# Designed miniproteins, single chains, continued (3): the designs that were tried, part 78

Each design is a single chain, and the fold is of that chain. pLDDT is the mean over its residues in the fold that is shown.

## One batch from the design tools (miniprotein)

Design m10705
Fold by ESMFold2-Fast:
Structure m10705 (fold): chain A 97 residues (1-97)
Amino acid sequence: TRRLLEPDELTLELLRSIGIKERRLTESQLGGGIGLIILQLEDQGRATRDPETGEAIYTVPEDSVLAKLTGKTQMTVDELVQALEEHIREHAVVYEE
């Protein structure tokens, strides 16, 4: 059985910003989308590293889709991935095919 997820409109808006136009996606496609979002943040110069820990910190505007989805304007890559995966799990409609 093939499982498809239809995310909420906020998540779909985020996916459209990285060129993903599909409304229903596999879990693998959503994982790839999260990776592309991280790459886009790095390309926009939104990633900084803590000089003592080496940890990557991503900064987004308060009015951004990412801030609305995560509830944060600064986050580590692990916090970003976890927040997006949790939001998708709670808000996506699941289709079994």
Scores: mean pLDDT 82

Design m10706
Fold by ESMFold2-Fast:
Parts: structure tokens; sequence; C-alpha cells
Structure m10706 (fold): chain A 65 residues (1-65)
């Protein structure tokens, strides 16, 4: 959906600049829209807050596939 594409694009931008707070917000918004399970959302946020942006993004992209 257009909403998922926009939120994923914003997450990629936040991750690329190393913004943990913006990355966590983007992951939460995808979870709120129903694209992530509560467990996937929690794991992705933990990875982003730990600075593991590539791992957080890979988890989100796999969940959206």
Amino acid sequence: SAAAERNLAALREAAARGDAAASATGIHELGKLGYLSPEEERRAIELALAGRFDEALALVERALA
C-alpha cells in the first residue's frame, strides 16, 4: 500500500542517518498499520535502539514481503 511504502521510505532515511528515535517511530507506525506483528515491532525497535539499523531494516523488509 502507499502508506506502507511511505513509512518504509521514511524508515530507510532515518536508518541511513543513524537516527535511532526516528527509526523506532517508523517501526511503531508500521506496527500500528498492521504490517508488523507486536513481536516483530518490539524486536525491530530493540535493534534500532541498539544502533543495529541494518538488522532492524532487514527484519522489517522480510515482514513486509
Scores: mean pLDDT 86

Design m10707
Fold by ESMFold2-Fast:
Structure m10707 (fold): chain A 64 residues (1-64)
Amino acid sequence: TRERIERVREALDGLSPREQAAVSEALARGTLTPSPEEVREIARRHGLSPRRVSRALRRVREAA
């Protein structure tokens, strides 16, 4: 719904630029629930910890 799109946008706006980039990469891969291996790869690529990536993905997923 439009309301869910708005909540997801607000959740993304609340993230740091690096966290936004990590979430965008996960979405480009087709999922907000990537495997632990994928989370580690995304984290390494964006200079984040796996926990930070998982938290950002959870925040966006729960806003949807």
Scores: mean pLDDT 79

Design m10708
Fold by ESMFold2-Fast:
Structure m10708 (fold): chain A 84 residues (1-84)
Amino acid sequence: SAEVEEIEELAKRMQAELDAFADELAATVDPVKAVILTMARQLAFNGELILKARQLNDPEVEEKVDELIKEMNAEVKKRVAEIE
């Protein structure tokens, strides 16, 4: 649906933002601080995706958001390991 496509595009933008943020942190701050800040940003994006799904009030979107959050969390785990 158009709503599913909207949430997928939002998640892609969020992942790109998170990747850029993590790359900048890896170059500029202490590794422990980089890990904490990257995880905090990821949690904020998870919250925004959940809120957007609730606003759209579409069960298909809610299921898709659960999948997208799992994918984002997996990518952040890889990034966190690289920053360490």
Scores: mean pLDDT 80

Design m10709
Fold by ESMFold2-Fast:
Formats: C-alpha cells, structure tokens, sequence
Structure m10709 (fold): chain A 65 residues (1-65)
C-alpha cells in the first residue's frame, strides 16, 4: 500500500524498521486520533527532519483512506 511505502522510506531515513513505523502510525490514528498535520508537527518537535516528518504525515493520510 502507499502507506507502507511512505513508512518504509521514513524508516530508512530514521533507522527504524518499517513495521514499527506502521505500528506507530496506526496507534496515532486509533489511540490519539491524530491528524496528518499533528503527526508532522509532533515529528518535528521530536527532532525528525522536515523530509521524515512529511513522509510520516503522508503515511498517516494514506492509512486513513
């Protein structure tokens, strides 16, 4: 899926396995009811690069479709 492709690329940039990135995105969606914009902001506040934060936001956006 497109969500998995974004998760894989974000994981490669951050050194995190794509399965763990996908788990984190699912938890953000289901547990926190986070929006893609909130995920991007949270990632940036956590020290992620702009590119990684954008990929995480896009991954959540595709996962919510």
Amino acid sequence: SKAEEYAKKAGELSGVPPELVMLSLRQAAEELKATPEQVKEGALLGGASEETAELLAKGLEELLK
Scores: mean pLDDT 83

Design m10710
Fold by ESMFold2-Fast:
Structure m10710 (fold): chain A 61 residues (1-61)
Amino acid sequence: SAALQEAAARVREALRAGDLEAARAALKEMSKVAGVEPTLEPTDLEAADRAAADVWVRATS
């Protein structure tokens, strides 16, 4: 959906900026849009990127 694409783009922008706090906030919004609840908060940018990929796969499967 357009909302999911937009949320994913916000996560990507935060990751490019190197802003972990913004990436966490954007990931939380992406999870809400996708209807997926992540149980773990990412502790670094790589973990945030992997979490966003997981949310995308679950939302589109």
Scores: mean pLDDT 79

Design m10711
Fold by ESMFold2-Fast:
Structure m10711 (fold): chain A 61 residues (1-61)
Amino acid sequence: MLKEPSEEELEALREAQRLLSSHLPVPKAVGVTLRLMGLALEGEADAEEILAEARAEVEKA
Protein backbone atom coordinates (compact mmCIF):
# COMPACT_ATOMS: atom_id res chain seq x y z
CA MET A 1 0.00 0.00 0.00
CA LEU A 2 1.49 3.31 -1.08
CA LYS A 3 1.43 6.13 1.46
CA GLU A 4 1.06 9.82 0.65
CA PRO A 5 4.45 11.54 1.03
CA SER A 6 4.72 14.30 3.64
CA GLU A 7 5.29 17.96 2.71
CA GLU A 8 8.88 17.59 3.98
CA GLU A 9 9.41 14.53 1.74
CA LEU A 10 7.97 16.40 -1.27
CA GLU A 11 10.31 19.37 -0.62
CA ALA A 12 13.23 16.93 -0.32
CA LEU A 13 12.28 15.35 -3.67
CA ARG A 14 12.12 18.81 -5.33
CA GLU A 15 15.54 19.76 -3.93
CA ALA A 16 16.97 16.35 -4.94
CA GLN A 17 15.66 16.85 -8.50
CA ARG A 18 17.26 20.34 -8.67
CA LEU A 19 20.58 19.02 -7.32
CA LEU A 20 20.64 15.98 -9.62
CA SER A 21 19.58 17.95 -12.73
CA SER A 22 22.39 20.48 -12.10
CA HIS A 23 25.15 17.84 -11.83
CA LEU A 24 24.07 14.73 -13.79
CA PRO A 25 23.04 14.02 -17.41
CA VAL A 26 19.25 14.26 -17.90
CA PRO A 27 18.54 10.47 -18.23
CA LYS A 28 20.51 9.66 -15.05
CA ALA A 29 19.00 12.58 -13.11
CA VAL A 30 15.47 11.46 -14.09
CA GLY A 31 16.20 7.81 -13.21
CA VAL A 32 17.56 8.67 -9.76
CA THR A 33 14.67 11.08 -9.03
CA LEU A 34 12.07 8.42 -9.93
CA ARG A 35 13.86 5.87 -7.73
CA LEU A 36 13.87 8.27 -4.76
CA MET A 37 10.18 9.06 -5.32
CA GLY A 38 9.42 5.32 -5.27
CA LEU A 39 11.32 4.89 -1.99
CA ALA A 40 9.35 7.77 -0.41
CA LEU A 41 5.98 6.34 -1.57
CA GLU A 42 6.88 2.87 -0.21
CA GLY A 43 7.97 4.39 3.11
CA GLU A 44 11.55 3.17 2.58
CA ALA A 45 13.16 6.65 2.78
CA ASP A 46 12.40 9.87 4.66
CA ALA A 47 13.32 13.45 3.67
CA GLU A 48 16.86 13.25 5.10
CA GLU A 49 17.57 9.91 3.37
CA ILE A 50 16.26 11.25 0.03
CA LEU A 51 18.64 14.24 0.18
CA ALA A 52 21.57 12.08 1.36
CA GLU A 53 21.04 9.64 -1.53
CA ALA A 54 20.85 12.50 -4.07
CA ARG A 55 24.09 14.00 -2.71
CA ALA A 56 25.79 10.58 -2.84
CA GLU A 57 24.81 10.19 -6.52
CA VAL A 58 26.29 13.63 -7.30
CA GLU A 59 29.52 12.89 -5.35
CA LYS A 60 30.19 9.61 -7.19
CA ALA A 61 29.48 11.09 -10.63
Scores: mean pLDDT 77

Design m10712
Fold by ESMFold2-Fast:
Structure m10712 (fold): chain A 100 residues (1-100)
Amino acid sequence: SGEELLARVKELLERHGLAHRIPVLEEVYRLDPEGTTRILGLFLEALEALRARDSATAMALLQQMAAEYERLLAGLSPEQQALAREAWRALGEIFEAEAR
């Protein structure tokens, strides 16, 4: 479920010292639960592929995630887009840390 995916990503944010980004992720989920659920699902699958050292699968999933992110942004106001961009940066910071 979306709530379970959100909980898993919140745990990852805490683990990477990004707990201060949890409220913005929760707000983006509140604004678009379905779009956020799709993005978080793809993000977690991309992390699993990265941990398995399957870079091709990870990159393909990140491209799908980027397409869902653009769809999510298109449905938001400029102020809401700023929140979504902040949440997106936090996910990117997790991915970069896990890639090292």
Scores: mean pLDDT 90

Design m10713
Fold by ESMFold2-Fast:
Structure m10713 (fold): chain A 75 residues (1-75)
Amino acid sequence: SELEELLKSLPPSPVTEALRPVAADLPPEVAAELVQGLRYGLFRDPSPELVALLRSLGLEVRELDGGRLATASFP
């Protein structure tokens, strides 16, 4: 998948390492949102499923512009 290829190309980080084992099992819509957010460092109109996934992996999700934009970082 595009997400799996992107994660293989990125430098090791706690964020990419947390995502690698789950990347193949994600719904295509969520995987596409992750690709965009990882490339640009910003999620536009993130789905509830993406936000829930990122939080379940222990990532800090900051919502901006009333939830229309979000960033994810390691706490």
Scores: mean pLDDT 78

Design m10714
Fold by ESMFold2-Fast:
Structure m10714 (fold): chain A 76 residues (1-76)
Amino acid sequence: DPLVEELGRAAAKLPAENAELLEPFLVALATDAPRDYILALARRAAAGLDAPEEVKAALTSPDLRTVLAAVRRMAE
């Protein structure tokens, strides 16, 4: 999925701590893991991230474009 590949590239531009927090979530998305498992990993990542509330909330979105925009905003 091109969006999952873009998410991986955007996350690689984050500070190492944030990239490490997002890695399990991105792997779950890339491997088409169950939705409840993906949401659990997204919530775990969001809890550890130093980011605005709206960006953290976007990680739990069912729309990958919304998730990508949030990660890109953090990475700039």
Scores: mean pLDDT 77

Design m10715
Fold by ESMFold2-Fast:
Parts: sequence; structure tokens; C-alpha cells
Structure m10715 (fold): chain A 87 residues (1-87)
Amino acid sequence: MVKVLPRASPAENAEAIKKLLEELGIKDPLIFSDDAAVVEELRKLGLDARLGFPAAGSAAIESKIHPDKTIVGVSTGRRTVTVTIIK
């Protein structure tokens, strides 16, 4: 599943990602982001977040290692943030 969000501040993007995951019923995701500030804001919200370059690629690899866990890649573009949800 892929979702596209408008790029805002790191805190606003982290809140939007948290809300999206809550709306989808995802309770314990592992999140990879290519933006360190977004990682820090996600961690402040109580989410397991890590740096990954590329974020979607890091998420895809981790999903093969932990097939029963929901893995999320967050790729930061100039005007948009792309959220890739695996399982």
C-alpha cells in the first residue's frame, strides 16, 4: 500500500503519518524514514522509527527479515512525502 502526503514541517508530517497508521489499524509499526528530523518527531510520538536510505528499500529488506511485522517506508520528496506500508 502506498500513500502520498503533502510535505510540511517534520512535526506535521510525523503527526500525519501517525494518524494515517492509526486510521489503518496499525498498532506496532517499524518505520524507516530518509529524513532525520521526521525520525526524531516520530520517536517523540512513541513510534519505532529509524533512518533508512532509501526508506522504501530499507522497509522492503526489513519486511523479509520480520515477515509478521508491519514495516513502513517514508520517503521525503521536495513537495510530497511517500508512505509505503508493507503487510
Scores: mean pLDDT 81

Design m10716
Fold by ESMFold2-Fast:
Structure m10716 (fold): chain A 94 residues (1-94)
Amino acid sequence: MEELEERVRRIIEAIRRAAAGHEFSPEEQEELRRLSEEVLREFERFKEEHPEEVRELLEELRAELPASTDEAALAARLAELLRRLLELIRRARE
């Protein structure tokens, strides 16, 4: 759990900075992409184990945050999704 929490924390921090208008270097973008891939793999595994809980989480998030294609709005939505997903995984395993 600690390694997943650390990776999610770094991604959320990067998403918040991007939403605030910060521009990342190509190297920083590549690092973020790698971290996101690892977190996404863990998410896919959890979804396979707990499909209903993941569906409910996504439905709640969709109701709270309207669908948008704007980068800032998508970044905020992803940050909240990652935060809630991490909490859900932690609760299910502890």
Scores: mean pLDDT 70

Design m10717
Fold by ESMFold2-Fast:
Structure m10717 (fold): chain A 74 residues (1-74)
Amino acid sequence: MSRETLERMAATVQRLMDLLAERVDDDRYQEAAGRLGQLLLDLAQGRISEEEFLARANEILKRYLPDAPDVRLA
């Protein structure tokens, strides 16, 4: 995996966390942060693809914000 891909994915996670910070309580925010952090780790270790990362990240987002639109890479 390239540094550029990881930076793009990290930017995507940051956007999701910023969106969550305004709409969920601290407990849900920390749970979502843990789940998104695990996805970044799995991606960095080559355990999942970029496409799978995006799909799972959007599933996590919709779990906490069901009416939110899908997020794409930066």
Scores: mean pLDDT 75

Design m10718
Fold by ESMFold2-Fast:
Structure m10718 (fold): chain A 60 residues (1-60)
Amino acid sequence: EEEEKVRKLLLEAGMSPEAAEQTILGLKGINGKITVEDGERIARTIKNGTPGGLAAARAA
């Protein structure tokens, strides 16, 4: 439930499905579970930490 929402947030932020699964597994290994709030913060960090993420992908 929460995990599915986090997966959507990570994919929307530009993370690949493989990377999103790896991130979710890592967080679950640390905390035993993952929350939407944590996923939302990670997604924002990806969006802010990758200047022109979509522009960079288009340039590739």
Scores: mean pLDDT 69

Design m10719
Fold by ESMFold2-Fast:
Structure m10719 (fold): chain A 84 residues (1-84)
Amino acid sequence: DAIQQLLEVATKLVEAVLNNDEKAAEKYLAKLKEIAESITKPSDQEFALKLLELLIVDLKKLNKEDLAEKVEAFLQELKKKIAS
């Protein structure tokens, strides 16, 4: 289940950020992008986009502007792919 995997990886990313584990955070960010790009069902795509929007807010709240910008960039890429 891609949505369950997406939620699990998003949780691990936030945990890595809270533990100041930069390497783990970037690993989970890459995995999050991979899973989100694999989603083909429209309803699941809408959920993924919303989850990424919430993740950006959380990362900014944790003063991780660099990670937030990376998520925002990939969110824009996904929106373009879905619109195609």
Scores: mean pLDDT 83

Design m10720
Fold by ESMFold2-Fast:
Structure m10720 (fold): chain A 85 residues (1-85)
Amino acid sequence: SNAEAAKKLAELVAELLRLKAEGAPEEKIKEIEEEIKKLLMTYGGKSEEEAEEIVEKLRKEIEEIIAIGPEVVEKVIEYLEKGSS
């Protein structure tokens, strides 16, 4: 369902933020980005170009969150993993 897809997307975004904050290998980061892209295309009705633009924007937002500090990173991960009520 779209709700299950949205939850999976949030979980993947949380994992991406965690990996980037930890300085994980680029290969592992790219694997999660590709999973997000596929999910956006399959369940979000996005074209490949639209999905890539979303992932690029997400990359920038994640870098900004990391730049603020580890407490904000932790709070955002918790928000994403617990879902929006």
Scores: mean pLDDT 82

Design m10721
Fold by ESMFold2-Fast:
Structure m10721 (fold): chain A 84 residues (1-84)
Amino acid sequence: MYEEIIKTIERLKELLEEAKKLYEETGDERLKEMAKKFQEFLDKIEELGTNGINLSSVEELIKKILEEAKKLEEEFKKVKEEVE
């Protein structure tokens, strides 16, 4: 569980960086929107940690985080294929 969250955070940071680079190269606003979505999602995960919430005790929340991350990755993949 914790390992999956760490990997997801690392992946989201990687996708955020990629979206920023592609936006600089293309100027496509969809890439700017994707970068914003990745950043906002990362911010939400960090806020959960700072509030002293034990993520391992909230399996349902963790599952939703993983599902939303996958959805964002799929959305970004589609945008990336259309702009590259």
Scores: mean pLDDT 75

Design m10722
Fold by ESMFold2-Fast:
Structure m10722 (fold): chain A 91 residues (1-91)
Amino acid sequence: VSQAFRDEVLRLLDEVREAVEKAYKEGKITKEQYDEILALIDRTKEALRNGDLRAAAEAFRQISELLEKYGINPELAKRLRVAADWLESQL
């Protein structure tokens, strides 16, 4: 995995954090839903640190599904699916 791709993935995770924080502050999601997505972000970062591209791709898909389910930033959810597909293509 290139450094440029790692930087893009980390930026994408930061965008997810900001989007879910905004959704929580606006009352669109519960604290439990917010905490669930934050836990997935942390798992994705851990998977990337360990070079586990399969686990990272699975975590991106789970985050994307939750963003779509809760109505949070559909374009960001789509970008996460594209990133997951790319990670799986490297396996």
Scores: mean pLDDT 83

Design m10723
Fold by ESMFold2-Fast:
Structure m10723 (fold): chain A 75 residues (1-75)
Amino acid sequence: SLQKLLEEVRKANETIKAAAERGEKAMQEIVDLNPDEFDEEEKERLIKAARLASENNARGQLTGETTSGPLVTFK
């Protein structure tokens, strides 16, 4: 039924949001550990990239198109 699809979409959006927030926090922790190695502009790009990657990964897992992998980590 259409109602089940709408409910799944709602749950998917919540899962994607949670994944994005976790990815953002993980990257922020990494850049905080190495503050002198990254420019503020690079830090913002990395945090945004981690958020987007986490969102895309969560979407891929929900659609079955993405294989579960290790957390994205930058040097």
Scores: mean pLDDT 71

Design m10724
Fold by ESMFold2-Fast:
Structure m10724 (fold): chain A 100 residues (1-100)
Amino acid sequence: MKKIIVAKNEEQKKKLEEILSKYETDVRNAIKEATSAEELAKRVLEIHDKYYPELEKIYKENGLEFKRGTKKLLPRAAKGDLVAAQLMQDEVGEAIRKLL
């Protein structure tokens, strides 16, 4: 397996690490504060909508296309499908890790 190194400099790498840290903190807080699966799924969805534009921008700046493969799961996650919300969380985490 070849690791795709997209970060061209230390500044871009630090920005990606900050996005990952903030994303992980927001998800951890959503898990701790949510009182139901429906509330958790809704909060995770809001977190994804917050971080997706930043990831798309970084991908485009590096000549890559960021594809929201789990976008079709948004209606399910919004209805409290925790599995759909988890798959969306995994997509964002993997997208950030591939750039580091």
Scores: mean pLDDT 70

Design m10725
Fold by ESMFold2-Fast:
Structure m10725 (fold): chain A 70 residues (1-70)
Amino acid sequence: SLQQLIQKISREMTDKIDNKDLEGLKSLARQAHSLLPEDVRQALALHVRDLMTRAGIPQEEIDEVVSLLT
């Protein structure tokens, strides 16, 4: 289901953020862009931006990930 896919992608992105795996996070963002509808991608981007900010990831990297996702 779409809900299960969103939960899976969200969990994997959180894991990449926690591990500072920026290349893995960018790869997931590109995958999410192809798999998820625009409204879901925009909502996920807000959540991911917050998580990355709280994790201390540089703004340039946050902007790149959000751009790839949306």
Scores: mean pLDDT 88

Design m10726
Fold by ESMFold2-Fast:
Structure m10726 (fold): chain A 90 residues (1-90)
Amino acid sequence: MSEIDEKIKQLVKEFQEEVLELLKKGETIKDPSLRKQFEDALKEFNAKVQELGERYRAAKNAAEKEKILEELKKEFEEFKKKVEEILKKD
């Protein structure tokens, strides 16, 4: 297994754990408008993850995979920030 593949597996595991915690917190939102904002953010994030996953499968070299990894990290950080701001307002 390449170093990049190992880094991606570790990142995916960390993402799964953090995403699960954010999803649990999202289920506790009582305000309907904030819940909708959470659902919209989750839908947008899931769409980006699907797109990046398809691009990763099509990637021909390590540099392309690394760029997709950086994009995934950026999308996750934006999703996390959106969820944390929603939770602060509830």
Scores: mean pLDDT 77

Design m10727
Fold by ESMFold2-Fast:
Structure m10727 (fold): chain A 70 residues (1-70)
Amino acid sequence: MPSDLEIEVEGKKFKVEEAEFEADSLSDDAEAVLKLLAVDLETGEKYIITFRQRGGASEPELESIEKAPE
């Protein structure tokens, strides 16, 4: 995975440093979760951005944006 991937979320640009994918194959709706450790390109602050893909949904949805722990 390229270490210099940039994404835009809610009008802000983030540089993705790490990505973790979690898929629960035992869930009734085949739900999948993508967690990104990303750096805000304007402030340099680190955030954990979580996206969730639910069974039957047309696209992944933004679940949360949380400031990364120290």
Scores: mean pLDDT 71

Design m10728
Fold by ESMFold2-Fast:
Structure m10728 (fold): chain A 102 residues (1-102)
Amino acid sequence: PLKKLSKEEALEILKKNEELVEKIIKEYIEAQKKLAAANEEEREKLQAEYEEKVAKLSEEEKEVLIALSQMMELFGDEGASLEEIEKASKSLAELYRAQKEA
């Protein structure tokens, strides 16, 4: 249940929160790896635990997570494999670096 952001809004949030971006990316990838390795019953439990963690995030951390999620949707396909998610995360990191240098 995350708010949809424009590409420009997402990039601006990521640019302002560089240190948080790296942490949130790592936590997101780890959560997705756990979900992919789990059976159907475990996935429901892990999804609920992840949603609880998201609810406990600060507003700033939530903004970074929303921006990251939106950028991952732009670079990955719905139902993407872990390899595709990791590739999309790398592309997002490269895009973020390009924006920072500009």
Scores: mean pLDDT 60

Design m10729
Fold by ESMFold2-Fast:
Structure m10729 (fold): chain A 120 residues (1-120)
Amino acid sequence: SEFDAVVERLKERKEEILEQFKKDPRYAIPLLEAAVVTGDPELIKAVLENADKIPKGIFKSPGFALLVDEAYRRGIKLGAYVALKLIEKHKVEIPDSVEIYLAPALRNYEELKKEYEKAL
């Protein structure tokens, strides 16, 4: 699967992704995408600790919403949760055309939150 190959590559590049973000905050979106698709606790922690540096416009992107939906459908609960938590934290008004892709994960938000709280 192309998605599985991308996830494996991002897991291999975890330290590089973290270092890129530390050197340049413009890499906040690549950090967020890696956290969502891998569900890696260290990437998730970095995203949540730097939530205010994540551009809120990404959460209105259909491409990003599809990425969150794919992660959710693949059982990457922590990755799906971090995206939804940031939408909540930034009080992002999601367009209906984008919200449709997030609907399955949003319906299970409380379950995703509990999985995250167990992983802390």
Scores: mean pLDDT 85

Design m10730
Fold by ESMFold2-Fast:
Structure m10730 (fold): chain A 100 residues (1-100)
Amino acid sequence: SEEFEKLVKELEKLLEKLEKAVEAKKADEALKLAEEALKLLTKLLSMAQTEEELKKLVELIEKLIELLKKLLKITKNKLEVEELIGLAEILLGIAKRLLK
């Protein structure tokens, strides 16, 4: 739980950096931050044990998908971003299934 909360805070900071990179149209920086966020989300999902933890991950995955869709509009690496969206949607599906 304490390790989970610490990693959630790290992910929230990564998502803030990603949002700023997207707003600044720094597509290459945003792509790297999105890849790091997805990797951390995958780890967090494997660690989640409570309904509250899973609900928090759903919110963070949905935020990542929103930012990735904005990144698609500015990136030249559209295929890589579409693949990241697909992976994030799979993680969202897993998290929602674990809640039910």
Scores: mean pLDDT 90

Design m10731
Fold by ESMFold2-Fast:
Structure m10731 (fold): chain A 79 residues (1-79)
Amino acid sequence: SMKKKAQEAIDESVKVLDLTAKNLEKLGNKKGAEKAREGKEEVKKKESLSPSQLVSLGSGRAIEAIGIGIEEELRKRRE
């Protein structure tokens, strides 16, 4: 039901963000990796959100972390 769907959405988002952080760290994108870890902790604290809002938050945080990682990498190369 809704409470189980919310927990499932949190678990999925946490898993995605943890994997995102590890992958960005492997690429040397420390800022992106840190943002992904921050997003993971944020999602864990948002248990009151609806399942759809939790999925959107998790996805948004993952995209944000990846974007920051890419921008940081591109900036280093353009320097």
Scores: mean pLDDT 78

Design m10732
Fold by ESMFold2-Fast:
Structure m10732 (fold): chain A 114 residues (1-114)
Amino acid sequence: IEELKTMSKEELVKKLSDIVTAVREEEPVSKEVLLQKLGELFVAVEINDELSEEEKKQLLLGIQLTLVDLGVDVDILNPEESSVEELSKSILNAIEKVDPELAEKIKELIEKFK
């Protein structure tokens, strides 16, 4: 978790790319595991102290799009017209619809370490 606060933009983009590849290539990984990995990435983006607001918004958009690729109903928000807080709420609401326990854990981690 402390490492996640200082993770570079390039490292976070790489993690997102790896999850996107696993989703699209029908890897022998459950939807639940992929959703957990997206949740971990979402926490990392939220608590990160090195990312600019614009960089956070772009990563949060990537997470929204990947949730849609997983078949999750997401209210996709335009990052140029939405705050980081609005994008984060959209992601949390989407995860809560399919895995409320994971959403609760994500919320607790963000609040504790942000």
Scores: mean pLDDT 79

Design m10733
Fold by ESMFold2-Fast:
Structure m10733 (fold): chain A 85 residues (1-85)
Amino acid sequence: AVEELEELVRRAREVYETEPDLERAAAEIQALLRRAADILEATFPNVSLLEEERTPEEREALKLALELGRIAEELRREMGARALA
């Protein structure tokens, strides 16, 4: 689960850095976000909203999901900034 999320984050960064078509990059990163959500729901179906009640693995998984979300937001901001219409 954590290792799978690490791979999704790595792939998202690769897409962001190497894909010149921002629309294709956005589509790929959105697919990775959906996969991450599926993994979190399947592996950690009862994650506490209180950080102190989370296991180390749950904390690491949520940290990776947050990083993936940050990459997606960074791409959305770049796409918005490049919109000249």
Scores: mean pLDDT 75

Design m10734
Fold by ESMFold2-Fast:
Structure m10734 (fold): chain A 94 residues (1-94)
Amino acid sequence: GKKYELKLTEESGEEIVELEKGDVLTITALEPSIVKIEVLEGEVRVIGERNGVTSFDEVLKKGESFETLLDKGEKIEIKALTDSKVKIIYEKPK
């Protein structure tokens, strides 16, 4: 699969990402961010990493969502288990 990267800065935003089975999207927080992942189509595995250790590992299906707070330097990996379409919403925490 292909590897993609999204780096979160101070900006809030929303992206729709299409992934083929076996593709991986890594989201890295360069600044603290609240991230919500919503599966529009398909099925994905969402893995959170903090200081090199897995903090969460979840499978999301169509219509399911996952929300987490990322501190500066933390990462989320989204692995497509099927051809998938995901919406990523990110905002700076207050």
Scores: mean pLDDT 84

Design m10735
Fold by ESMFold2-Fast:
Structure m10735 (fold): chain A 95 residues (1-95)
Amino acid sequence: SLPALPPAQLVAQLKAQLDAQYAQDKAILAANGDYVSLQLVDVAYDFKLAYLDGTPLSDLAAQARALAKEYEKKGDYELAKGLLDLAKMLENAAK
């Protein structure tokens, strides 16, 4: 977007768009009963908010990898795989 908007106002606008999309995605996934996709969308939403607040993508990638290892230890391999795929996406975006 053009620098006509202050950075804080632009971030607020992006957060509002993210909130609307997140609410819609949650409603669809809840209706479908897919808990793995629902949890991945929750994590992705939190990470997008943290990124807009200034958290580096590399830090978010490290957090996603740590979460993937924890869920793998608990035997939730589907969620662990989704979190690892998210970490790889964030690592690629950080380059």
Scores: mean pLDDT 82

Design m10736
Fold by ESMFold2-Fast:
Structure m10736 (fold): chain A 86 residues (1-86)
Amino acid sequence: SVEKKIKEVEEKIKEVEAKVEELEKQGLTKEARGVQALIDEAKELVKKAKEALKAGNEEEAQKLVDEAKTLLELAEKAIEQVKEEL
């Protein structure tokens, strides 16, 4: 269900935000800011997906959740790449 996918994406956002905080603690402020921008965009897409779902537009909600998931995957890849350089 779209509702389940939204919850999975929200859980992933929390996980990725925790990793960004660790980058900031390591002094990787520029890299942390780049990843945070992707997370912020994903959060906005999740908000829009919830609004679409509440309006009965499940197809639009699915598209928005998939876009948010793609941004989070890019954020995770960026974090992994930064960690490999440490």
Scores: mean pLDDT 86

Design m10737
Fold by ESMFold2-Fast:
Structure m10737 (fold): chain A 73 residues (1-73)
Amino acid sequence: EPSLEELVQRAREEIPGIVEEALKNYKDEEEQELVFDTEEAREILRAIEEKDGERLKELLERMLDARYEAALA
């Protein structure tokens, strides 16, 4: 069972820049840390295994958007 930190590290190694691009829109909002539940972690791991940078970026951006909107609500 990989940790959230390990999943983020794998994403950075396998698909460089994707985590940084996903965080770019939230940099000034302190949205620097990624916290995932078990289902979200599995989806991210699958995208990393398939080397699907577009899907990985979309998943990370959706998770950050959901957290950002929840914080504003």
Scores: mean pLDDT 60

Design m10738
Fold by ESMFold2-Fast:
Structure m10738 (fold): chain A 72 residues (1-72)
Amino acid sequence: MSEEAANEAAKAGYEAGMSPQDAVRLASAVIEYLDQGDEEKAIEAGYKISKEGAGEEAGRKSEEALRESLER
């Protein structure tokens, strides 16, 4: 679950213009927070890393992808 959610968030950010390095960083940060049981910090980290790498729309797409994956 955690790995799948992190991959979906990273993919959304990458497709929106993030570098491969930033996508890997996003996935790692999200996995670490989800493994700690902190879904809100995982979502915040995904949004911020994606936004820093590719702008506001990328941040929102990563946040949405992560929230959708966690609801399933």
Scores: mean pLDDT 83

